# Designed miniproteins, single chains, continued (3): the designs that were tried, part 88

Each design is a single chain, and the fold is of that chain. pLDDT is the mean over its residues in the fold that is shown.

## One batch from the design tools (miniprotein)

Design m11238
Fold by ESMFold2-Fast:
Structure m11238 (fold): chain A 80 residues (1-80)
Amino acid sequence: GAELAAKAEKAAKEAKEAKKEFEKLAADPDADPTKYAAAALNAIGAALEAALLREKAEELGDEEAVAAAEEGIKAGGFKT
């Protein structure tokens, strides 16, 4: 339902932000390795949350929530 779709959209936004932060650090040769590792873990975590919400949405037949969660997974750099 609408609540699941809203959670999936939030997870998608968080995954996009985490990926952008990770890409900034990955492109910066002067980046702190600790910050790089933390950003990578954040991006992975956000993508995993989106993937779990996608599986739940697929189980319930909520196509809108599935689409939102898949967008989050793609933003995290994972294949759906």
Scores: mean pLDDT 74

Design m11239
Fold by ESMFold2-Fast:
Structure m11239 (fold): chain A 66 residues (1-66)
Amino acid sequence: MQFRVTFNGSVEHEVGTVLRLIGEPDVEVKPDGERTYLVTFTGSPEAAEALLAELRARPDVEVEEI
């Protein structure tokens, strides 16, 4: 599963979220622009869906499925 994450708020929220994503063993994070990241999941679909739902719940974060 793959999606773009764009941060439209504080740098603090961006840093915290990116660090959490990088900490996942089956997650690949690549810069795709300023404050925009390409996130790829190679683990379980359930874990990917849970993380996607959490990111979508944030008002200062935009998530686009690819």
Scores: mean pLDDT 77

Design m11240
Fold by ESMFold2-Fast:
Structure m11240 (fold): chain A 47 residues (1-47)
Amino acid sequence: SMEERRKRLRELDEKIRKAAEEFSKTNDPEIAQKIYELELERRRLRR
């Protein structure tokens, strides 16, 4: 359902937010890569 997809999107958004906060502290390229992969997954869920 649309609601289930929105729940999954919110969970993914929370993971991205936490990773972005970590990245702002460390500038670690591994964290940047993780954020990029999570953003791609988010885009796939929206399609």
Scores: mean pLDDT 81

Design m11242
Fold by ESMFold2-Fast:
Structure m11242 (fold): chain A 60 residues (1-60)
Amino acid sequence: DQVINQLKEIVQSLTPNQGSYEVLLAYFTGEINAHPDFSEEKKQRAIQALKEAGKEALQA
């Protein structure tokens, strides 16, 4: 999914530390949940991808 991949790239690029991770995760989770065209399944997949991308960036 191109949208989910773009979100992962953004989070990875902008997550240099734990504080940035929490702020970005909260912001994008809110945006995903508010998105009118996202199914519940797609919202869950996108949020999970964000968490994984941010965690991966923190490990780098």
Scores: mean pLDDT 72

Design m11243
Fold by ESMFold2-Fast:
Structure m11243 (fold): chain A 63 residues (1-63)
Amino acid sequence: MKERSEKERLVEEYEEAVELLKKEGGDGRVGRRKLKELMEELGLPSLEELEKKIEELKEELKK
């Protein structure tokens, strides 16, 4: 996948996972699992680091 398409995919997957957590209420297993898979794919140790990385990607995509 191209660098740009990869960044767009990661941002979209993160946002979808967050929306799934909200939609599922207290039972956010699917959304939580997706967030964990994104963290593992990017080699990030925490949700805070993942959020920061996604913010950086959004900034780069605004061009």
Scores: mean pLDDT 74

Design m11244
Fold by ESMFold2-Fast:
Structure m11244 (fold): chain A 85 residues (1-85)
Amino acid sequence: AKIKVKIVAKDKEAAEELAEYLKVVLDQLKKLGIIKDYKIEILDERTIEIIIEAKDEETAKKLAENLKDFLEEDENVESFEIEIE
C-alpha cells in the first residue's frame, strides 16, 4: 500500500529541516520492516513530496494518521495533503 504526502513548508530552511527529519524517521521505519521503501523529493523551495510503501494497508492507514497528527502540530508546516493508494 502506498502513501503519498505533499508538504508545503513555511520557507526553504523549514522544508530542508523537515525533509531531513522525516528521512531519519522513515529510515528507522524501513529498518523495522514497517515500511518497504520510501522516496523524499524537494520539488521547489518550500514543497516536499514523500512516497511511502507500507507493508500492508492497515499499516498505511495508521502511518497516514500519525503523519497527519505530526504535520498538524508542526509550526514549520504551512499546509499538507495525504493520499493512500
Scores: mean pLDDT 84

Design m11245
Fold by ESMFold2-Fast:
Structure m11245 (fold): chain A 55 residues (1-55)
Amino acid sequence: SDEDVLAAVEEANRLFETLSLEEARERLEKMIAEETDPAVRTVLEIALAEVEELL
């Protein structure tokens, strides 16, 4: 849902603000592995790609 997608965006932003890039990568990888909603997974995969570009 749009609400779940927005929540995923907010969580990704929170991870970027509170964790190191390496910790954010590990957390995003775990979240993607556990996520069943394809729209939410796509948001998390985009966030992971952004972290990987900065590493």
Scores: mean pLDDT 82

Design m11247
Fold by ESMFold2-Fast:
Structure m11247 (fold): chain A 68 residues (1-68)
Amino acid sequence: DSPRQIMLKVVAELYFEKGSADISGAEIKARLRELGLSDAEIDAAIRAGDIDGDGTISPEELARLFGL
């Protein structure tokens, strides 16, 4: 899948687990690592998702990623 699709799936799963709380870039990186991605692939996925690595995804940004 594209880096953006992997990113969207990870963010959606974390959002579901945290019950609509903000998601940090560190949490996204940890989940991507658990999916077996290399450090370079993780960095590419975060970049493709328009996340600054240390950024936080709010519920509003997540809704935008879902196309809501």
Scores: mean pLDDT 66

Design m11248
Fold by ESMFold2-Fast:
Structure m11248 (fold): chain A 99 residues (1-99)
Amino acid sequence: MEEKLQLEIDIGVVMIEAATLLAVIESSPYKTEELKKLQEEARKILDEAGRLSQEVRATDPEDEEKLAELRKRISELRNKVMELGQKADELIEKAKEEE
């Protein structure tokens, strides 16, 4: 079981997803306060993912307890990015309707 390598891949995916969300919001012509808040939250997730990436790399591959903790934290961040992405899509559509 290559758990540490899988965590490195998983956190990398979260970072890509958060960066993509930021790019989508920044490229939007709509500058609502709600989208601005989502942009700020996406930046916080990207920063936290960067810190988790460093922590995963520093972790002993034999430290199963620490790797399990990191896996849980990475999964929680992934869920947050997915929820923010859905909210961004909904807010952009709403702004498009209201202009």
Scores: mean pLDDT 83

Design m11249
Fold by ESMFold2-Fast:
Structure m11249 (fold): chain A 70 residues (1-70)
Amino acid sequence: DSRLRLRMALSYVIKKWESGLPLEEVAQEINRPKTLEELRKAYEELKKKGDNSSLEELRDRYHEIMDKLF
């Protein structure tokens, strides 16, 4: 199930980002093409907003990604 896999991957990324790891590095460890693409999009949007410490912003992005899968 791609939805469940993406949700688990994003949860893992959120926890690792909260612990200080770069989003791109964690995305490489997950190594799923759709997940990597969506994570890169979320990362670029956060960089443009200048909110590199907002865990809540990443969670909001997770919901947007999940909506696109439906």
Scores: mean pLDDT 57

Design m11250
Fold by ESMFold2-Fast:
Structure m11250 (fold): chain A 110 residues (1-110)
Amino acid sequence: DLKKKAEELIEKAKEEEEKGELYLASHLYTEAGVLYFKAKDYDKAIEAYKKALELDKNNYIAWTNLGNVYFEQKKYEKAIEAYEKALKLNPNNSLAKENLEKAKEELKKA
């Protein structure tokens, strides 16, 4: 059960956040977001990634994954913004660069 595993990761992330382990908490929220995304619960995936970014704004994995969920929702302008933030933090991220170009191309079709 992907959603149940995601909920367990959220509880673990809250425990680490309360301990002041903000880096670890950010990455646990990111993992929970991935499981929500696989479960097609895009709203909970977005919430988890945004929480990860509140704790670690340099988490380029969370920025990339936030872009991916916005892309899947056809929210291409928001996907572009998230991918651009990911690439600013990690310019050699070929996947974020490829997905950014795809999002820009989809936006031109709208």
Scores: mean pLDDT 90

Design m11251
Fold by ESMFold2-Fast:
Structure m11251 (fold): chain A 60 residues (1-60)
Amino acid sequence: GREELLRRLEELEREGVRAVIAGDYATAAEHLREMARIYEELGEPEKAARLLAQADELSR
């Protein structure tokens, strides 16, 4: 349900921040892409698009 998706988003955000701090941008980008998928499931395609753009930037 929606609550499980929101909890997963918070987990991915925390792990993504840790990955960035550790310099692991590939892992951070993967976390952003997973978050974008969840936002699409929640009906927030604009937020998903922003996260995908951030993931692409980190993957460079």
Scores: mean pLDDT 85

Design m11252
Fold by ESMFold2-Fast:
Structure m11252 (fold): chain A 70 residues (1-70)
Amino acid sequence: MADQKIQQAQQHIDQAEQHLKQGDLDSAQQHLQQAQDHLDSVPASDVTPEVRARLEALNARIQALKQQIA
């Protein structure tokens, strides 16, 4: 179910932001990778316009945080 995978990705993104705030770049990067893996595992058949908007928003957030780490 797409919603559950998106929720898992959201939790990992939130954890990554907390680790970044603490200066733990290694843990932050690991959580961002886990978030990306969850988003990438959403089946194309489950991608409604609402799901697509959420995937795009979360993916943009992951990319922004990855750039902050780099």
Scores: mean pLDDT 82

Design m11253
Fold by ESMFold2-Fast:
Structure m11253 (fold): chain A 62 residues (1-62)
Amino acid sequence: MEVEVTDEMLAEAERLGFDPGTVAAAKAYLAGVFADKSLEEIARDAGVDPETLRRAVEALKA
């Protein structure tokens, strides 16, 4: 999955304790960029652990 990591995403990744790529994938999921894909498919495409991606999504929602 090709998602550009911004300075804002780097700062959020550091604050939340996640890899920047994981935060980028979680933000893309929440923005509806992958409306036809499951969270597990997005995690696999991004090379991220599905449980880690799920935790990042929950952290970004809070």
Scores: mean pLDDT 71

Design m11254
Fold by ESMFold2-Fast:
Structure m11254 (fold): chain A 59 residues (1-59)
Amino acid sequence: SNIEAMLAGIEAGRELARKGATPEESQKAGYERGLEIDGEQGAKYGGLAGAMAAIEEKL
C-alpha cells in the first residue's frame, strides 16, 4: 500500500540521514524500499517520504 511504502521510506531515509546522508541519498533509499513494497507508486511515495524525513532530521 502507499502508506506502507511511505512509512518504509521514512524509516530508510531517516536512518541514512542520521548517518550523514543527503536528502537526495535518502530519497533514493526510500524510492528503492517503496518499489519493493508497492511497485512504481510505492517508489514515488517512498522516495518523497525518505527525502522529507532527511530534511526534518536537519531541523
Scores: mean pLDDT 82

Design m11255
Fold by ESMFold2-Fast:
Structure m11255 (fold): chain A 92 residues (1-92)
Amino acid sequence: SKIKELEEEIKKLEKKIEELEKKKKELEKELEEKMKELKELPDDAPIEEVTRLIGEILRIIGEILDLELEIEKLKKKIEELKKEIEKLKKEE
């Protein structure tokens, strides 16, 4: 059944979203840890250390944003597949 194939594709996409959301949560924890490190730096810390840590924070933020965009794209695909299933059910 074409409906069953679409339902299986939706399940695979939902599983991928769960994996990406888990990775996002791990990166958010890393971001919190790096921000705490930045806050706890002594006033006399070398500018090179501060700049490096800021660079790491910005990289993690970028990775989180990329994951959010991928998750949104997959959610939109799931909605399109659900609409296709609805159309096929009306043909029955």
Scores: mean pLDDT 88

Design m11256
Fold by ESMFold2-Fast:
Structure m11256 (fold): chain A 100 residues (1-100)
Amino acid sequence: SISALLAEFDAEVQRMLERVGELNEHAQLALAVGMAEALAHAARGRFEEARRAFREGLARAEEAHRRGTLSEEELRELERRLAEALEEVRRGRAELVAAR
């Protein structure tokens, strides 16, 4: 049922949030950007692109955590990606509202 699916999703999200707290700040930012990009694709029905964006985000987070820090150029790129992902989510929401 949808209720059971949402309860399972909630449990998974809670576990993920607890684990995010174990990462350093640079890795947390890299993961957040990857999640935002994945959600932007998912909101547009692009689930393969969403999975790819999430996997790339995880890889960037792992590398950031391993190195301990990201360069200023890498941080600026993440900020740009996050802003673009949020705008795409906003656009996707507007399209869903307009379709109803």
Scores: mean pLDDT 80

Design m11257
Fold by ESMFold2-Fast:
Structure m11257 (fold): chain A 75 residues (1-75)
Amino acid sequence: DVAAAIARANAAIDAAKSKAELIAAVSRVMTELLDPELARQAIDEASKAVAEASSLDEAKERAKAAVTAVLRRAA
């Protein structure tokens, strides 16, 4: 269920207290939900978006958008 996967990813992202925790949370969830190749692509896209963000709140928003796009493409 794509909606359940997105909800799980969003919850993990919201729980992160730093950019490092955010990247770790995304990596864990993506590795659990996706094939290794898709997980690597999703993690790379989210990590770049998080690194380019100027604040934690912006990083969370960008990470949610990147993860949601990958999960919807993979469905």
Scores: mean pLDDT 80

Design m11258
Fold by ESMFold2-Fast:
Structure m11258 (fold): chain A 62 residues (1-62)
Amino acid sequence: KPKLARVTKDVISDNPAFLSAKKGDIVEVEKRVGEDLWLVRNLKTGKKGYVGKSNLEFLKEL
């Protein structure tokens, strides 16, 4: 079952390893990489990237 999160604020990154996303975008959480870093896929763009935990709100799984 996919773990979903919402991006809580606009995130722009010039580094292709990091997520660029708009507030409200839904991402699929693939794995935790560090204490404050998660690897996610933006479902709107299909891009994967690292994002800080503080920029994510985890959604309830049904």
Scores: mean pLDDT 78

Design m11259
Fold by ESMFold2-Fast:
Structure m11259 (fold): chain A 75 residues (1-75)
Amino acid sequence: MEEALEKVKEYGKKALEYVERAAEDPERREEYYEKAQEELGKMMELGAEAGSEVMEEANKYIAEVQAKAGAAAKK
């Protein structure tokens, strides 16, 4: 379970980084959003396999990614 939590944090941080890069580099925005979605997908799959505690951590990163993407859209 601890290993799954570490992986969720890793995937979540990468997704956040890609969303931030998408906001700063419009030429690569599609690429960064695609990469962010891939990392979120890995995180969600891991959460579904590892159980509710890991899924709760994953949901926190999803909320943060959505907040960052929403802020970037209003820029």
Scores: mean pLDDT 76

Design m11260
Fold by ESMFold2-Fast:
Structure m11260 (fold): chain A 96 residues (1-96)
Amino acid sequence: MERELKTQLEILDELKKRGADEELIERAKELLREAAAALEAKDYRRAIALLDELLDTYEELERSTSDMQVQLDLSVLKIHAAVLKVVAEKELKKAE
């Protein structure tokens, strides 16, 4: 988890260097850190809400760019966020 978080944050920094919207990148970085912290705390309801906001932020970033590499990297980040959301939903259902 910690290594994966670091890698995703590094990808977001590279997207910013390629001209992706800085405010949206910084928001995505904050949401990603908060979602990771919520998952570590086993606060799955909070993690799901933060991951939904992160996915929305990634979609807004995709719409704001015509750079194919930025779009590809965002697609990878979206897959990671979607997988974490499914895991959190499964853990929440198991606890209920």
Scores: mean pLDDT 85

Design m11261
Fold by ESMFold2-Fast:
Structure m11261 (fold): chain A 62 residues (1-62)
Amino acid sequence: TAEALALFAEGVRLAAQGRYEEAVAKFEEALRIAERELGPEHVLTEGARAFLAAAKQALAAA
């Protein structure tokens, strides 16, 4: 959906800026919406999940 895509894109932008805590919040919301609207196996849902895991790992290392 447009909402999940917008949140995912914002998360990517924040992560690119090193703002991982904020990126995690955006990816979590994008994942939640994508799971409800598109299902757990959709490409966007899988992408949000992967980027969320990466952002959480980066945040934990900081």
Scores: mean pLDDT 83

Design m11262
Fold by ESMFold2-Fast:
Structure m11262 (fold): chain A 66 residues (1-66)
Amino acid sequence: SKSEELLKKAKEAIDKGDIETAREYARQLASLGDIEGLKEIANYAEKKGYLDLARYIVDLVREAAR
């Protein structure tokens, strides 16, 4: 699915340290309403030490869930 492709690309961007690209894919997941995908990316970013990115994505979860 498009959500699965975006999730994969977001994780690849995080693995490369490309935080701006990861943010863009997270915004696209939010526009699709994929709350679980956003939570997975936030947890992945946290695990990799990208705390500001994880916080940004948590804020997207709150907005997308409304």
Scores: mean pLDDT 87

Design m11263
Fold by ESMFold2-Fast:
Structure m11263 (fold): chain A 92 residues (1-92)
Amino acid sequence: AEAAIARLRALAAELAAAADPEKAHVIRLLADGAADTVRRLAALGRHDAAAEAVRLAEAALKEAAAAPTVAEAADIAARAGERLEALLAAAE
C-alpha cells in the first residue's frame, strides 16, 4: 500500500505543480483522501479493493488535472471521493 500511496502522491505533486492554485488544492485533497482510503482498505486485508482504489484515484487525478475549469475538477474529485467511500464501505 505505501509504495502505491507514494506513487499517487508523486503524481498529484506533478499535476498540482502544473495547475493553478485552486485546481492544485482540489488535486491535493483528492490525493490525500485516496491515500487514506487505500491505507484503510489495505489494513482490512482488502488488497484487491486497495488496488482498485489506486486505479480509480490515478484516473481521477489525471481527469481533474485535464479539466478546463476548477468547478469541473472539483466535480470529478467529488465523484471519485464518493466511489472511494463506496469501496471502503463495502470492505467494512
Scores: mean pLDDT 85

Design m11264
Fold by ESMFold2-Fast:
Structure m11264 (fold): chain A 60 residues (1-60)
Amino acid sequence: ATLSEEVVELARRVLETGKASPEEAKRLLEEAKRVLGIGDASTLEAASLLLMAAGERPIL
């Protein structure tokens, strides 16, 4: 919970700046996959945000 909140905040900052380091992008992608695994409707938006920040193309 606490870790996922920090990761979501990081993703938001990356999206706001439009830039992410390769390491940050990889971390965001790994956490997005973990969040998606939870299977919550509210986590879908968070996972989409994380994927977008990681440089992946989210399909909604």
Scores: mean pLDDT 64

Design m11265
Fold by ESMFold2-Fast:
Structure m11265 (fold): chain A 62 residues (1-62)
Amino acid sequence: MKKIAVDSLKKAIEAKNEEGAIEGVREMEEKGLISKEQAEKIIKAIEEKDYESAIKLLDEVE
């Protein structure tokens, strides 16, 4: 389940779907799949259009 959620988020980031990516990160945090700190770091990278860092952070969560 966690891997599928990460893969879906990577797809949203690759598509430049910022809103969908942020929503997905928040859902992962709510489900306890990632920590609040990890979620905030990933969201910050997405908001800054630093998609490479966002994907790297998601790989660390996997």
Scores: mean pLDDT 77

Design m11266
Fold by ESMFold2-Fast:
Structure m11266 (fold): chain A 109 residues (1-109)
Amino acid sequence: MEPRRLTEEEFEALLKELGIRLVKKEYDKKNNTYTYEYEAVDPASGARVRVTVKAKINPNSKKYYFEVVVGELVGPDGTRIPVVFAHLVDENGNVLDSETRVEGPAPAP
């Protein structure tokens, strides 16, 4: 999979195209941390995968970009769920201190 660098708008558009729901988008100014939480749901099975991305930004940076890789996880019923892995990079291409957590796939309730 080739990594792509996307603006915030392009990243959110990609999530929407893949049927992935943006659950949470927060900026903690005290810790200079962005938190993105998003969830992919397979409409046929209801199986879901949640991804949380935290990135510490440099407050002096003018812009940041999402460097993304699109993959798939296979659920217990053979369901294939798209998963977007993301890192934040600054305008100079430096990878920001980031943490990614993946939960699931979990079956429908």
Scores: mean pLDDT 74

Design m11268
Fold by ESMFold2-Fast:
Structure m11268 (fold): chain A 111 residues (1-111)
Amino acid sequence: MIEAMEKLVKENPSAERYFNLGLAYLAEGKYEKAVEYFEKAIALEETAEGWNNLGKALLKLGKYEEAIEAYEKAIALDPNNKIAWRNLAKAYEKLGKLEKAKEYLAKAEAL
């Protein structure tokens, strides 16, 4: 499946095709490749979903500060994105910033 998606993106690149390839790599645990393709998708078309999934891949790589920045950009584009607020809380928890994690988790629950 991924090989077919890579052929499609090379022949006719688009934000949607880069994003879907990023999701496929994320699902396979290929986090560096997921980051690469989410960044390419965002460069063509910036979306809250793109930033949120970039943050997920960065979090899996242990890049917690970069994941926080990506989730904050997702929330700036869609403040009602409950998933992005929960993911932001998780990233702060990974940094040991438990008070911030609780604050953002409460925001997610209020939505």
Scores: mean pLDDT 89

Design m11269
Fold by ESMFold2-Fast:
Structure m11269 (fold): chain A 57 residues (1-57)
Amino acid sequence: SSKERQEVIQEIADTLRTIGDGIDKGLAIKQELLAQGASQEEADAAMRKALDETMAA
């Protein structure tokens, strides 16, 4: 039925929002570290960690 399909679509939308939030948070942390003079490698590692923590929630 259309109701079950709507629930699946909502779950997909919620998952995409969580992924988007994780990316935004990771990018913000990366930009902040780079602004503080951190290396590209340190900034990239912190971004990946923030994304992983968001996905694991």
Scores: mean pLDDT 78

Design m11270
Fold by ESMFold2-Fast:
Structure m11270 (fold): chain A 99 residues (1-99)
Amino acid sequence: TLKEAQEEINRLLREAYRSEEEGDYERAAEHYIRAGELYEQLGHYRMAGDLYERAGRYYERAGDFERAAEVYRRAAELYEQSGDLERAEELRRRAEELE
């Protein structure tokens, strides 16, 4: 159900926040990706894009520039699907700069 999906998303976001507080940026990114995948499955593309963008920032902080670039490109595709073309272009440029 939608409530079950939202509860799982909320749980993942709590774990992401905890990982941020602990300075575990790779784990934070992973939890944000899982939450974003659930929003994507629900058709909430803008929310999914926001979570993938956040995950990309944490991969950058962890020094994992290849994963950051990949996740930023995924966020850009989701922003395009939601009609946010300017944000999509910005994230594609950021991804290219990391490669």
Scores: mean pLDDT 89

Design m11271
Fold by ESMFold2-Fast:
Structure m11271 (fold): chain A 108 residues (1-108)
Amino acid sequence: DPLKEKIKKRLMEVNGLSEEEAELAIKYKLSHFLVKAMKELGLSEEQIKEIAESITPELREQFRDRALEAAAKAVEERNEKDHEEREKILEEAIMKTAKEFVRELLER
């Protein structure tokens, strides 16, 4: 699938995923933040599959809204004006939210 290969390359080159992480993101329709969070938490592919299958459209929307709110708050609280440092703050806040979200799903 040419589209799948293009998406995979973008996930690796733009979002910094490994080839394995990019393939997991495509296979299970997960955002790159969720895949990174799951891998950093030490989840197996089987655990990633189980969590991905448990994520309803409503849970995806809740995660997105929660991540965006956390990112906005983190940038506001740091009052950072440098674009590169703001991007790091956003990534950190989103990754923290993603790890919390994954942990909550594991405890259900």
Scores: mean pLDDT 81

Design m11272
Fold by ESMFold2-Fast:
Structure m11272 (fold): chain A 86 residues (1-86)
Amino acid sequence: MTLVITFKGVTEEQKKYYLELAEEYRKRGYDVEVKVEGDTLTIVIKGVSVEEMIAEELRAIGLELDGYKVKIERKGDTLTITVDFS
């Protein structure tokens, strides 16, 4: 399964945190691609387990409960999460 997560309007502290999170996935043997475009951060993780998908979906729901704009889309084996901090 493939996880695509996009963070928009990130602060420098949030950017650092999510880049470190992406590096932890890479250290665990996942295929991880990261793109940084200004204050937008996109992380693509391939070969993700169902458990990791559920964990990231729950994390995104937590951000929505905190008042951020969150969009979660599932298409086939791909889970796409967009979080807007702006």
Scores: mean pLDDT 82

Design m11273
Fold by ESMFold2-Fast:
Structure m11273 (fold): chain A 85 residues (1-85)
Amino acid sequence: SAVQAALDKIRAERPAMGGELAAAYQRILAGDVSEKTLGEFIEAIANLGVPGSGQIAVEAVRAIKEGKDPLDVLSEAVLRVAGLF
C-alpha cells in the first residue's frame, strides 16, 4: 500500500523513530486507538528530526481532537512525513 511504502521510506531514513512509528501504526490497524498508542505514534512523528514533522504531528492531534477518524488522520500524516524525505 502507499502507506506501507511511506513507512518503509521513513524507516530507511530514520531507523529508530521510523521503527517506533511503524510499530504504533500496526497497533492502530489492529484496533488499538487508545490515547497511549496514538500518543506514541504522534511522538514518533515529532521526534523524526526532519523539518516539518513537528507541524504534521500538531495537525494530526488537532484533527483527532476534532473527531476525525484516527486511522485516516494518521495514514495521511505518514504520507505527508514521507514526502519530507
Scores: mean pLDDT 83

